Designed miniproteins, single chains. Designs and how they scored, part 13

Each design is a single chain, and the fold is of that chain. pLDDT is the mean over its residues in the fold that is shown.

## One batch from the design tools (miniprotein)

Design m425
Fold by ESMFold2-Fast:
Structure m425 (fold): chain A 69 residues (1-69)
Amino acid sequence: TGTASGSLPNAAPGTRVDVYHKGKLVATTSLDSNGNFTVSGLEKGATYTAVAIDPETGLPIDSRQVTAV
């Protein structure tokens, strides 16, 4: 298994982060106090899309692509 991490600076600390692989939700986490997220138990070398969800609107407010290592 692998770990993916990154920053989503448009979202506040504690914001929910939904992690997708090929359009499928595979994990959910939250941003730490520095605006970073970390997800383990992923496939090494696979690419994922992490999306921060605005708790006020329920809409995506930031996203990025990350690769598990």
Scores: mean pLDDT 84

Design m426
Fold by ESMFold2-Fast:
Structure m426 (fold): chain A 80 residues (1-80)
Amino acid sequence: MKVKIVLSDGTVIEVEVEEGETVFEALDKALEAETDEKHKQQIEETKELLKKLGIPENAVVHDGQVISHDDILGLLEETK
């Protein structure tokens, strides 16, 4: 399965995940594969936003899922 992570600067990272892996495991894989410190920070910020949104640690990804920083931020603003 492939998951796309869209960072706050618009950078798209594609991560290959196995069936049953979580959203947070996909983000951790992106962090491990990333060499750019700025992009690492943006991935960590996206992970923290998901935690603030209340996404469970066991929330599984689906094939073709897009994890967008801006979409998560928008959901946080709508939930307040």
Scores: mean pLDDT 79

Design m427
Fold by ESMFold2-Fast:
Structure m427 (fold): chain A 92 residues (1-92)
Amino acid sequence: MAELAHRLVLASARLAHLVSRAVPELRPEALRLVAALQEAYMAGDLEALLRAAEELVELAERALPRIEDEALRREVERAVEEVRELIEELRE
């Protein structure tokens, strides 16, 4: 569990960075969600960790139609799938 939770934090931070680069207007919200993820991880609060990661995925999905750079859009899509897979593994 701890290793998967750590991987979720790292994958989520990467997703937040990509979203912030692609849609700078969403950077404050992305940073807030990364802070929430880090706090939940340090507290060992799995429910809070999963909720923050899910909110970040929703933020990224809202960002996708606004990304004109096809390569960056594909990188965000891949990062979303990685975060989703880790969320699912942690729920088992």
Scores: mean pLDDT 86

Design m428
Fold by ESMFold2-Fast:
Structure m428 (fold): chain A 84 residues (1-84)
Amino acid sequence: SEKHKIIKETTEKAVSFIKKHAEEILNSKSEKIKKQLEEIDELGRELGKLAQDPNASLEKVKELSKKLLEKLEELEKLLEEEKK
């Protein structure tokens, strides 16, 4: 299923990102980073719900996956800014 493939690929990218930056995330005192992580967690939960819904729209899956990936890119930028 294209829907399941997109969810799997998006989830794998998110998990890999968090694992790669785990030390930076855990040591961060930034409220901006904390808020970004909360938004990423919420999007991940929404995608998880869509994965379990046989009637879930492919377009909705694509929309949430894109949004989650964009939030990961924003998080990477925030982590880089904190190091400077």
Scores: mean pLDDT 84

Design m429
Fold by ESMFold2-Fast:
Structure m429 (fold): chain A 71 residues (1-71)
Amino acid sequence: MKILLDEDMMERLAAEFAKMPRVITQDQALEILRKIIKEMYPEISEQEIDKNIEDMKEMRKILSIPDELEL
């Protein structure tokens, strides 16, 4: 199963990051992404989540999170 990094997922990520400290690590960002994927796709296995996260890392979009609340 392929998970797409679409606008809905990006909005959910932004909302979760808005609740976090101004500075977050890549590990924290990936854990938030994992949480959102499980919420959007509750039937997905953890192994499939891991594979999709690895595929998304190639796009570097998951690991670059601006703090929109700072603006």
Scores: mean pLDDT 63

Design m430
Fold by ESMFold2-Fast:
Structure m430 (fold): chain A 77 residues (1-77)
Amino acid sequence: MEEAERVIEELRKAAKEAGVPDSDIEQAVAFLRRLAAAGHRVRLTRIEISDDRVTFTLEVEGADGRQLIELVLPKKP
């Protein structure tokens, strides 16, 4: 739980600093909370900031091992 909250805080901070709309940030946060509630371990491995988007690379660990998921959030114009 605390590990997932740290990932959420880091994602919120980076997304807000990059100018991502609050609605997109909250959708990403809801997704991360759902993964944690389902018993998955979530780790933020990379943040890539571009002119028009922010990409967060997540490592999600479950029964089948580890999966990489990319969350792509648009920047506000």
Scores: mean pLDDT 80

Design m431
Fold by ESMFold2-Fast:
Structure m431 (fold): chain A 62 residues (1-62)
Amino acid sequence: GKGKAAAEAAGEGAIAGDPERAGRAAQESHNVDKRGAELAKRAAEAGDSSGAAAGASYGSGT
């Protein structure tokens, strides 16, 4: 669902070196909690696109 699109956008933000963009993409998903958005932002700050995508998918079920 929407979690996959948010995860892809968060991963792209991390690849672009923009942690704020990654965090915002995660927050735009209605099924991501605040912790998921924070994890996505921190992963993007570390340059971890996979972690940013995982953070954006946090709480979306699987």
Scores: mean pLDDT 67

Design m432
Fold by ESMFold2-Fast:
Structure m432 (fold): chain A 69 residues (1-69)
Amino acid sequence: SGLENLEAAAVAAGLSREQARRLRDWIAEKGLMETTPEEVRELALELGASERQAQTVADALENIKRILA
């Protein structure tokens, strides 16, 4: 699923499993297609990710949304 791919991408970017799970759960509640790359970047930073890690996860969301559209 898109959510599983995003969680895997977050872990691959260097987020902890707990950070990646919190990010996934937030996006699941809001809706994957309704979530913007900007919101994912900001949430990843809030969870303690670096700016580079947060941007990598935001880019992953954009790619996943393109594949699902």
Scores: mean pLDDT 86

Design m433
Fold by ESMFold2-Fast:
Parts: C-alpha cells; structure tokens; sequence
Structure m433 (fold): chain A 96 residues (1-96)
C-alpha cells in the first residue's frame, strides 16, 4: 500500500471518529499514523511523516477533550505532546 494513500485513508477515518466521538477509534488511528510516520521517516519522506505525526497529535488532543477521566485526559495530552515533538523533527528534516 502506498504511504500517501494510507495517510489519506487515515485522515478520513480520523474525521469519522471525530464525528462519532469515538475515543477507541482515535487511539487505533494514532497507532496506525505512528507506524506510517516511522516508515515515512525511514524512506526519507519527511513531509509525509510530518503530516502523519501532526494528525496523530490532533486526534489525541480530540480524545483528551472528549474523555471524562482525568487520568486518561493527562495520558492523551502527553501522547499528543510527544507526537507534536516528532512532527517538528520531521518538519525540520523536510526543510533541508
């Protein structure tokens, strides 16, 4: 499967999960985005990796806002922050 097409499919799934307020769906999508981003980084496709990590951060921010459990909110916010950092690293590499 082509990485860019896989990202497009995950973007659509993220949109549907947001509409349905599906926290479990967000976690699964973020896991798939992390795997895609790691593969993109290995292939030197830094712009694609940036987009995947940025979306992973965004879905965890959405999950944190929807969660009523303070411990889960904190966990999701920490994961979002981690992916935001990884997105910035990918963006810096893409700019070179």
Amino acid sequence: MELEKRLEELEKKAYEAMKNKDIDGFVKIADELERLAREAMKEGKYELAFRAYQLASQVYIAAAKLSKDPELQKEFEERASRYDTLARIAAEKAAK
Scores: mean pLDDT 85

Design m434
Fold by ESMFold2-Fast:
Structure m434 (fold): chain A 97 residues (1-97)
Amino acid sequence: PESELTEEQKKMVEELKKLVEEAEKLVEEYLKLVEDSKDVKLKAEAIGYKMQVIAAKVTIDFAKKMSSETAKKDLEIEIEAMKELIEELKEKIEELK
């Protein structure tokens, strides 16, 4: 049967979208700080952070195509991953100031 998102899952998608928006802003700030750096490692880390944000966006797009239980689990994983990424980015940005 075609899987529709539950009200709980819709709230999770909305939360994940807000976290993705915050993470994207922080990734852009971090990229600007490392763009003037000659440290290849910092640039590689910035690309890694950008890829994590892309993964979260993919999860949002595919949530409706998964079983309800799989969608909920994937959304929970990505919400926690985005929260962790936001904390890490804030710390790294302060270290580079």
Scores: mean pLDDT 80

Design m435
Fold by ESMFold2-Fast:
Structure m435 (fold): chain A 69 residues (1-69)
Amino acid sequence: MPVVVRVAPDASPAEVAEAISRATGLSRAAAREILRRAGLTGPLTPEDAVRIGEEVRAATGVDVEFEFG
């Protein structure tokens, strides 16, 4: 069962990292490293969400789905 990660459509990378940290139990530093490896430098797009979800799954084994709004 995927874990739902809720983010605002205009969320900063720091806010996205915090949301991933809360949803997966990763540290904020580990979540930020995942975002850097996935290439997130601005607001999260649906295409970024797919790449980030794959990196989170590779790092944690947890499947995540991003919900915007």
Scores: mean pLDDT 79

Design m436
Fold by ESMFold2-Fast:
Structure m436 (fold): chain A 77 residues (1-77)
Amino acid sequence: LSPELQLEVLKAMALMSLAVAISAGIEPEVAREAADRVAAAKTFEELIAALEEAIARSKDEELRKLLQTNIDAAKKA
C-alpha cells in the first residue's frame, strides 16, 4: 500500500475502535474527542499523537488497550 493508503486504513481502524467504544458507552466524551483528532490527522505522527492523548485522558483499561493496539499498528507501518 502507498503511505497515503496505509494512513487512511490505520485511521479507519482507529475510528472503528472509537465508534465501538462510543456504542458501548465507554467514555463517549473521550472517544468522540479522540475520533475528531484521528479524523484530522494528516501524518502517522499526528495519528499516533491523537491516540496517545486519548490514552492519557482515558480512565478505562479496555479503551486504553484498544487504543494501544491501534498505536502499535501505526508504528509498524
Scores: mean pLDDT 86

Design m437
Fold by ESMFold2-Fast:
Structure m437 (fold): chain A 64 residues (1-64)
Amino acid sequence: SSSLREEARRLVIEGAGLGVEEILLYVKLKTGEISQAEYDARVAELQARIDAIEARLAALVAQR
Protein backbone atom coordinates (compact mmCIF):
# COMPACT_ATOMS: atom_id res chain seq x y z
CA SER A 1 0.00 0.00 0.00
CA SER A 2 1.05 3.64 -0.47
CA SER A 3 1.02 4.26 3.32
CA LEU A 4 3.52 1.43 3.97
CA ARG A 5 5.73 2.72 1.14
CA GLU A 6 5.65 6.28 2.55
CA GLU A 7 6.49 5.00 6.06
CA ALA A 8 9.43 2.98 4.67
CA ARG A 9 10.64 6.02 2.70
CA ARG A 10 10.46 8.26 5.80
CA LEU A 11 12.37 5.68 7.90
CA VAL A 12 15.13 5.33 5.24
CA ILE A 13 15.54 9.13 5.06
CA GLU A 14 15.60 9.40 8.89
CA GLY A 15 18.14 6.54 9.15
CA ALA A 16 20.39 8.15 6.52
CA GLY A 17 20.25 11.43 8.47
CA LEU A 18 21.28 9.66 11.69
CA GLY A 19 24.19 8.00 9.86
CA VAL A 20 25.41 11.39 8.64
CA GLU A 21 25.03 12.79 12.19
CA GLU A 22 27.22 9.93 13.54
CA ILE A 23 29.93 10.75 10.96
CA LEU A 24 29.75 14.46 11.92
CA LEU A 25 30.05 13.54 15.63
CA TYR A 26 33.19 11.54 14.83
CA VAL A 27 34.65 14.55 12.98
CA LYS A 28 33.81 16.78 16.00
CA LEU A 29 35.55 14.29 18.32
CA LYS A 30 38.67 14.21 16.09
CA THR A 31 38.81 18.04 15.81
CA GLY A 32 38.38 18.41 19.60
CA GLU A 33 34.95 20.13 19.44
CA ILE A 34 33.43 17.53 21.79
CA SER A 35 34.80 15.31 24.57
CA GLN A 36 35.03 11.50 24.40
CA ALA A 37 32.26 11.27 27.04
CA GLU A 38 29.92 13.52 25.01
CA TYR A 39 30.71 11.53 21.85
CA ASP A 40 30.01 8.18 23.58
CA ALA A 41 26.69 9.42 25.03
CA ARG A 42 25.46 10.93 21.73
CA VAL A 43 26.54 7.91 19.64
CA ALA A 44 24.69 5.60 22.08
CA GLU A 45 21.51 7.69 21.62
CA LEU A 46 21.90 7.65 17.81
CA GLN A 47 22.55 3.88 17.79
CA ALA A 48 19.35 3.22 19.78
CA ARG A 49 17.38 5.29 17.21
CA ILE A 50 19.06 3.52 14.27
CA ASP A 51 18.27 0.10 15.82
CA ALA A 52 14.59 1.10 16.20
CA ILE A 53 14.44 2.27 12.55
CA GLU A 54 16.11 -0.96 11.30
CA ALA A 55 13.64 -3.09 13.30
CA ARG A 56 10.66 -1.15 11.89
CA LEU A 57 12.01 -1.36 8.31
CA ALA A 58 12.51 -5.14 8.70
CA ALA A 59 8.90 -5.47 9.93
CA LEU A 60 7.58 -3.45 6.95
CA VAL A 61 9.61 -5.54 4.45
CA ALA A 62 8.37 -8.81 6.06
CA GLN A 63 4.75 -7.54 5.83
CA ARG A 64 5.05 -7.28 2.00
Scores: mean pLDDT 84

Design m438
Fold by ESMFold2-Fast:
Structure m438 (fold): chain A 64 residues (1-64)
Amino acid sequence: GPLEELIEKIKETIKGLAKKLFLDKYKAKSVEVEVKSLDEIVITFEKDGKKYTVEITLEELLSM
């Protein structure tokens, strides 16, 4: 329904923002983003030959 469609668009927007931030600003490689909720965004990325996984909120992402 309309609410589910809006939630999907919000999640896609969050994924794009997180990928762009980690790739462009933080110069990470191989960035994968899973939006489980607005309070649980899981980002897996590579930097300097090491793999990291972080879990952040939307508020934390928007503050970066």
Scores: mean pLDDT 84

Design m439
Fold by ESMFold2-Fast:
Structure m439 (fold): chain A 80 residues (1-80)
Amino acid sequence: MKKEKALELFRETARLEAEGAPQEKVREVGKKAMELALSLPRKEDQVEVFAEGAARVAEAEGLDAEAVRERARAVFSASL
């Protein structure tokens, strides 16, 4: 399912960033995750995937994942 694959790519992006991978590699995987998320037919699924992706990256950076997820959900719900 495209939604599950997009979530996996966002989790991979967060792992690469946490491991200190080159910025180019992080951007490459993140771009694939974003393109797949934007291809999802339901706006609600797009919002959920983007919010979860933002939360996982925030967690890897030592930020409050729940706070970032809520903020991202609000922003993407208004933008998508």
Scores: mean pLDDT 76

Design m440
Fold by ESMFold2-Fast:
Structure m440 (fold): chain A 75 residues (1-75)
Amino acid sequence: AKGTVKVLKSWTTEQMLKIGETAEELKKRYPEDAENLKNFYSAVVYKALHGDGDVVFEGSEEAVNALQATANEAL
């Protein structure tokens, strides 16, 4: 199954960067999602620098759950 993670307007720059860094590490665990995780990291960095853009990750349920867990830990 596939799932989706969205970066919320309430997330701080530090939270966004931590989630982006986690996406890079998750590429090693979820190689099928590697391209989407790479694109998500680039989009998160762009949003952190410019304040614009809708940042969405779509991938396996396992990768989505791992990113969501990191977001919850960063709170």
Scores: mean pLDDT 69

Design m441
Fold by ESMFold2-Fast:
Structure m441 (fold): chain A 82 residues (1-82)
Amino acid sequence: SALVEEKLKEILARIREVGERVVAAAGDLSRETELAMLREIERVIEREIARLKAEGTADGQEVAKRLERLLEEIRREIAELE
């Protein structure tokens, strides 16, 4: 639905901002910075999933499912960098 796509875009924009802040704080693009960025993104996604599930709406559950898929991808990238 349009509401699902809108909510997802808002959350993805916040995730991007978090990643950019981690890189800016480190001042480099090293493997350690990339790992730190991905771990912070993982934490943000987990919190958003928990919030959406607590919201109890059908649209929130659908956004949570899409974020769970993204979380799986982020966790795979973290494992590859370790």
Scores: mean pLDDT 84

Design m442
Fold by ESMFold2-Fast:
Structure m442 (fold): chain A 70 residues (1-70)
Amino acid sequence: HMSEEIKKLKEEAKKLGYSDRVIQGLLMLAALKGPEYAKEVLEKIKNLSDEQAFEEVQRELDKAIADYKK
């Protein structure tokens, strides 16, 4: 069951034209750090190319996974 915040995050990322890979990364960030954190990352990347956005989301995911295991 997807929360309303997660739905809004997915809709906003799609509106910006990001690929499913970037969208899935943002959704995983929302699961690990909360939807507010994922929205902050989306705001940070919104003017980047899909490739650059994917790289930034991967860096944030790596950091979030490391933090989650602590």
Scores: mean pLDDT 79

Design m443
Fold by ESMFold2-Fast:
Structure m443 (fold): chain A 55 residues (1-55)
Amino acid sequence: MEEFYRELAEKYGLKEEDVKRILKLKLSESMAKHYLEALHKKDYEIADLILAVAS
C-alpha cells in the first residue's frame, strides 16, 4: 500500500503525504483519482467540486 501512494504521488506531482491525506478522506477510488488529476493540473476549482460532491 505504501508503494501505491508513492506511485500516485509521482504520477500526479504530489508528495506521498498529500496522497495519503486525500485517500484518508474516504473518497471512492474513482473520485480520489479525479481529485489527484485536478491537483496535478492545478484545477483547484474542479478539486473543490470533487470534495463537495464526495461529502
Scores: mean pLDDT 69

Design m444
Fold by ESMFold2-Fast:
Structure m444 (fold): chain A 91 residues (1-91)
Amino acid sequence: MVEELYKRFLQLLLNLLEEKPVDPKLLEELLKAKQVVVAEKAGVENPVYKEPLSEREQALVEAMKKVLDIQKSLAGSSKEEAIEKLKELLK
């Protein structure tokens, strides 16, 4: 589940960079998971999900942690370089 959600999030980011339409539901799930990860790093209570987290919600958060690591590695990359790197990760 985590790996599948991670790849779905990477594909969504790739589609956004290529200015293609994205699934609004998946984009909402990505943004919610990002808020949870940011809150956790700041030592603040989870603002989005009711605790305890469901198995799916835990997988979304873990997938988002992996996505943020990739985004950090792409800091300073051009749009074109980021697109190429995301395509390689999805192979």
Scores: mean pLDDT 78

Design m445
Fold by ESMFold2-Fast:
Order: sequence, then structure tokens, then C-alpha cells
Structure m445 (fold): chain A 83 residues (1-83)
Amino acid sequence: GKSYTFTVGAARADGNGVLLVGTGTAPAEGTKVDVYVDGKLVAQGTVLVSSPRLIAIRFDSAEAAEALAKAAREAGSVTFVEL
């Protein structure tokens, strides 16, 4: 599928969701995505909000959300691959 890169200034998990604040692009709201950090698949989720400065993603578990938020903060970027 199409890939999109987002540069992460801040990332926060809340329940099964993650908020990413930064700059870049993401697939449209409602799109299912594979989320990669440093070339590794971290989790699959659904895009809830897609804007140039803020992306919100919902995952199937709070564990997946926490793992992505941590990885995104450490790496400073994420890649979304549209399913």
C-alpha cells in the first residue's frame, strides 16, 4: 500500500489510542495501517485523525498503543503503510 512518513515531536498513549504531534503526512481518517518505527512493524491500527500537525491512531490493545508511543518518542519518526 501507499506509505507516509510523520516526524514526531511528541507522542502519547491513552487507552487503545495514540496521539502523535509533529509534521508530515498520514492516510485519510478511517484507513487501516501498519505502523513502522525504524523499519520495524510495531502495530496495526486505524487512523482516527489525520492532519499535517496531529495524527490520532486507534489500536486493538492498550499494550500496542503504549509500545508505539514509546517507540515513536525514541525514534522521532513513524511510517504508516496503508493496508
Scores: mean pLDDT 87

Design m446
Fold by ESMFold2-Fast:
Structure m446 (fold): chain A 75 residues (1-75)
Amino acid sequence: MEEAKKNLEAIERLAVEVLAELGEEPLPATIEPITPEKLQAALEAIARRRGQPVSAVALEFYELLLKRLDEYFEK
């Protein structure tokens, strides 16, 4: 139970960090806890700022998140 909760909290934290990196702006405090709806809204906002399709930003987000997760779970 506690281990799964810590892993979910780590995933949510890493997702927020990756979103901030992609957006080049600090995320609002209300982004946490990160829900699928908040994630989708953040990806759409980043896509609008970059002039890119949401699918391209989502792919970049998931690739960066997986890299961060690998680094986290190797510790």
Scores: mean pLDDT 72

Design m447
Fold by ESMFold2-Fast:
Parts: structure tokens; C-alpha cells; sequence
Structure m447 (fold): chain A 89 residues (1-89)
């Protein structure tokens, strides 16, 4: 499908965004780079609410805010995917 995957979460809840590569990935939100993870290290500062679940291969966003809503574009060496996060009040 050419459309982004959609994830809906309530404000203050926890969002789970799938990751294919757990060693190297970048995440851009609405065209801005927000996460860069290379070989076990965060290469740019990030919000402490963001966590990685290595066993389930997902990015976790805790205590979701209304401003977290938007399109997340995940890029890895093997490809790219997009997830639209919808935050409900």
C-alpha cells in the first residue's frame, strides 16, 4: 500500500511504532529529523519519552502529547516506511 500505516492513541497514552532494523534507523516527523540511531547509539538528542523495545522491534512513545500527532517516516538501510500517528483528546 502507498498510504502510511495509521496508529491511533489517546493523549497521555503509549504509542507503538514498528521498526524493521534495530541497529540503524532514522525517524523524521513532518520532514524534520527527530531520531537517529546507529550501531547502538543515539546520534542526536531525543525526547526521554522515546524508548526502543528491541524484543518486539518497536519504537515506544510514552505519555503521548497532542503535538506528537503527524507522519513519522522511518528509514533503514533495507528500506523506508511511514506511520501516521493520530492523537485523540
Amino acid sequence: SAVPEKVTVKEGGTAYIPLEDMVHFSVSKDGKLILLYINGEWKIPHDSRYKIDFERKQLIINNVKLEDAGTYHITTPSGSASTELIVEK
Scores: mean pLDDT 79

Design m448
Fold by ESMFold2-Fast:
Structure m448 (fold): chain A 80 residues (1-80)
Amino acid sequence: IQELKEEIKRLAEEIKRKLEEIAKKYPEYKPLVEQFKQQVDQLVALAEQETDEEMLQKMLEGLKRAKEFVDKLEEELEKK
């Protein structure tokens, strides 16, 4: 459980860092970035209070999907 919470926090920080870089390079995407950061922060807050290991695992999988989305967005923006 503790390891899952630590991984969730680490991954959330990575996602937010990438989102900040995107907003810095592409100011037109700031509203989308801010909304996404808020969703990530809400997930982390819920995970800190969660005691169900299966729920924490699902939250971690959700963040992994979010990171994949952010990585793809960064790649598409760099390509254009």
Scores: mean pLDDT 78

Design m449
Fold by ESMFold2-Fast:
Structure m449 (fold): chain A 76 residues (1-76)
Amino acid sequence: LGLSDDQIAVARAVGLDIRSIAATDPLESDALLQQLIADGKRIIKEVDEGKLPAILKPPAEKLIATSQAALDARRA
């Protein structure tokens, strides 16, 4: 599934390369999507601990949801 500009901005802010997944990327890796879900959860945890700005929490939740939906779509 496609990623929003906000989700791509969150990925760039934390050094993630999510653009390769949003494009026609031949990687097609379930492991990569699972890694993005894990990274999103880490971002939320770090926001809750005061290590990252609270503004990153909603985009991180959307990143997790989008990555999970993409993983689920591959299983359909």
Scores: mean pLDDT 64

Design m450
Fold by ESMFold2-Fast:
Structure m450 (fold): chain A 63 residues (1-63)
Amino acid sequence: SELEEALAIAEERVREAARRLEAQGVKVLSASAEVLDDRHVRGVVETEERTLEHVYDVSDLLA
């Protein structure tokens, strides 16, 4: 489904963001993505100091 495809893309983007943060010396505790609704996926990167969240539009992920 489009939601499954969008979730997979968001998961990859979140993993890439986590890798970039680690390359800069930031300690990443977790990186994940979840479906919020039929139009939005939430990506989360948890670090020692803060949680970083980004909400993706499904149509932008599939563009």
Scores: mean pLDDT 85

Design m451
Fold by ESMFold2-Fast:
Structure m451 (fold): chain A 86 residues (1-86)
Amino acid sequence: MEKLKKAVEEALEEAEKLPPHQAEAAKQAIEEIVEDLLKRKVPLEKIIELIEQITALIRKGLKEGKPAEALLEISKLYIEFINSLE
């Protein structure tokens, strides 16, 4: 659990570097994803890996100057992850 909290904190810190509207959307998406996956009883290690991938997507969006694209990629990653659980 503590390792998950650390991964979420790092994702939220990177999200705050986005422009204000995208930052709020990214933080909300991260919180909703974590809550959904915990309710689905997904193993903590898999949730941590997904959050780390989300952090990488945010960093990529920041580096490339494409914050809106980062949000879209987070949504796509989450959908693909959920589909992989079937």
Scores: mean pLDDT 84

Design m452
Fold by ESMFold2-Fast:
Structure m452 (fold): chain A 65 residues (1-65)
Amino acid sequence: MVTKAQINDYLVNVRKFPPQAAEVNQQILESTGRVILLDKPPSDPNAKLVSFTAEQLQQEIDKAN
């Protein structure tokens, strides 16, 4: 299972979330088992909202390491 620290580090360092936004999304993931993230940086006009489960997010964290 993904730890809270791994989720926060991934959102801040890989997804480039502000720390406050990373913390909120981490809490949503723990409460609901999923989080909605942009597939690209917010500055990209082709960015789309994509739903990630905890397992899918773990796979993305593993790929980034």
Scores: mean pLDDT 71

Design m453
Fold by ESMFold2-Fast:
Structure m453 (fold): chain A 55 residues (1-55)
Amino acid sequence: DLEALLQQGIARGQQAVDALRAQALASGSAEDIAKAEEGERKFAQEAAEGRALVA
């Protein structure tokens, strides 16, 4: 099931993004935090586009 595989991929990607944000916050670097937030936004957009393609 393509949709199920996509959802699994999104879940794994979300875990990776969450881990990167936690590392950026722990670093205390405003630039690293900003990059992590941009990565989160781009991931959310790509995940939404992927869901739309298999809907």
Scores: mean pLDDT 81

Design m454
Fold by ESMFold2-Fast:
Structure m454 (fold): chain A 96 residues (1-96)
Amino acid sequence: NVKELLQLLKNVLKSNAPEEIRLKAVRTVTELLIENPESFKGNEEELSQVLITGLKDESEEVRKAASEAVSLILKFRKDLFSTNTLLSLIKAVLNV
C-alpha cells in the first residue's frame, strides 16, 4: 500500500535517523515516480508531505534528492497535483 509506505518515509525523514537512511527514503520516492507513477494517484497529499519534508531536511544531499523528485513531477506528472500543491512544492524548493 503506497499510502502506508509514504507515511513510513515521512516519519523516517522527520526522525533523527542517519542521513544515509533519510536519503534512501527520498530516493525510494524518486524510484517509484519513475517505475510506477500511477501508484501515487489518490495519494497526492501524502506524496507532497514526504517531498516538502525532504526539501526542508538539514542535509544538503537529502534536500537535493527531494528537489530532483519535484523536478520529475514538474516535467512528467504535473497531473498528480493541484495548482496550490505545485506552488507549495516550488516555494519549498526556492526557500520562499
Scores: mean pLDDT 82

Design m455
Fold by ESMFold2-Fast:
Structure m455 (fold): chain A 74 residues (1-74)
Amino acid sequence: LVEEVVKHAEELAEERGLSPQQRQAVVEAARGLATGTASPEQAAEFLTTVGGLSPEEAREIVEELVEKKRELEE
């Protein structure tokens, strides 16, 4: 589960042309979401503050990661 959500995060970062720094932030957010240690709101805030992503981009990425986690848990 965690590894699969993280892999999806890496794929999203690559598709969006994110920098290595932004990619690392997205992977860290994905790990927090997958383990339940971060809420979607906390993950989005982390991506904007640490990742330097726009609020819109952060929201889109978090939505896709949450959906991936849900698919794997069903």
Scores: mean pLDDT 79

Design m456
Fold by ESMFold2-Fast:
Order: sequence, then structure tokens, then C-alpha cells
Structure m456 (fold): chain A 57 residues (1-57)
Amino acid sequence: SSALEEERQKITREIGEKLREIGDGLQKGIEEARKLREQGGSEEEVRKAISEGAGGK
């Protein structure tokens, strides 16, 4: 392997970690949005829940 290959693997891992953090937040937002939709919440409320989950904090 080369130094370039090692850097590529490191970057891939770092991206994976950040994506997982974003994914966790997004999943929570989606769950909140689903509950709002089940209760007949507005589209604005649904979008807000997703945005907050995806990093709107």
C-alpha cells in the first residue's frame, strides 16, 4: 500500500463517523416527523422536526 491509500482509508473512516452522527440525528427527526404526520400535523411541523434531527440544533 502507498501513503495515498492510507490517507484514503483514514478519510473514508472519518466521513463514515460523521455520516453516522448525522444519520442518528436524522433518524430521530424522522421519527418525530412520523408521529406528527400520524397526528395530522402540518407539513411545516414535519419539516421542522426533520431539520432539527438532521442538525438544526
Scores: mean pLDDT 75

Design m457
Fold by ESMFold2-Fast:
Structure m457 (fold): chain A 96 residues (1-96)
Amino acid sequence: SSDLEELKKIAEKLKELVENGKLTQEDVDKASEEMNRLVTRILKETPDEKVIEAIRLSLLSAGTITNAEIYVKNPSVDKSLVLNDIDALLEAIEEL
């Protein structure tokens, strides 16, 4: 799915920005908008046998944005929380 490929690109970009200490509020806002759009389409177009994996993807996407938001506002917070969520999101993308 091209939507899964685009979601993967966004997640990989967020990971790079977090690892390099360059993540901004603008990056989080843009990623939130793009990921919400993509995840909504993925959920709508997912066949019944993959619906649980798609729901997990949706929850991990939301969690990633939430932890990225917390990290940007509080840079002293351990970036491993955001990185672990991104890695889990990337794994969930591969399962679909």
Scores: mean pLDDT 87

Design m458
Fold by ESMFold2-Fast:
Structure m458 (fold): chain A 74 residues (1-74)
Amino acid sequence: MSTDEKVKQVLNETFLKLHEAVLNNASDEEIEKIIEEGVKKLEEITGNKDKKKHEALKQALLDLVKDHRARLAA
């Protein structure tokens, strides 16, 4: 499996877990745990230990959760 395929798999698994967590009204702590686990797996696959990229990816996933919650509340 290529690095790109591994990245796509981890992103899909993380998005699915976040979607299910939002639907089940999971706590912010649970959502942050899912995000942190996903980001760590991506760092392991890419070998990229750039803290700035880590924080950017974490923020992007948090923004996706915020958008999902807003859409469900509407």
Scores: mean pLDDT 77

Design m459
Fold by ESMFold2-Fast:
Structure m459 (fold): chain A 72 residues (1-72)
Amino acid sequence: SVLQQVQDLAQEVFALLQQSKTSSPMEQTRLLMRALSLVTEIWLTAQRNRQSADYPQIVALLEQARKALVET
């Protein structure tokens, strides 16, 4: 399902951000850029699914991922 795909992407973002906390400065930059790319993919998926019954859950996952990335 689309919701499952977004959940998987969000979990990958959280994993990358956790890994960045114990990484070298150069590796942190690489991991953060990858996380940003995945957050963008979640955002595009949300835009394509605005009429879905799962849209509120998709948006909640997007906002959690965005907040985690910004606060890193």
Scores: mean pLDDT 88

Design m460
Fold by ESMFold2-Fast:
Structure m460 (fold): chain A 90 residues (1-90)
Amino acid sequence: MSEQLRELKLRGEITVGMAYLVLAVGLLVARKQQNQDMVEELERVQEELDRAWAEFERAYSEGDLDRMEEALRRIEEVLDRGMELLRSIP
């Protein structure tokens, strides 16, 4: 209950923090390069991250470990996409 929920919450918080950092750096670089297509792509990825994090927080409030794990997988997928986009910026 409290230990498993706390460990999963900490893992989710670290992962979402990393995802937001990657997207923030990507947006900063894309905006400085005036790469509007990349800005729009990164903003779409951030919207997906916002939705996944909101679901994670709802699942945490309900004590639903399975839903938290699923939301965390979505956050990890968004982090991977954000990192791929960041690497593709020239």
Scores: mean pLDDT 85

Design m461
Fold by ESMFold2-Fast:
Structure m461 (fold): chain A 68 residues (1-68)
Amino acid sequence: GAAMEEEARRLLERALEAARIGPTEAAVASHELIKAGIAPEEARRALEAALQGDQEGAVAHLERALKL
């Protein structure tokens, strides 16, 4: 429902803000998205990028999830 979509978007926006701070913050936020079942494929890719120190890759995956 709309409430679930709004909550998912809010959590994605927070994760994107965290990813812009650094790869450690990106990894934590992406893991939280996975646990919440929000954009699980893109969140998993963002987590993988963040764990490798690829902050730009993590941001790109979270931006892609948010644009959908």
Scores: mean pLDDT 82

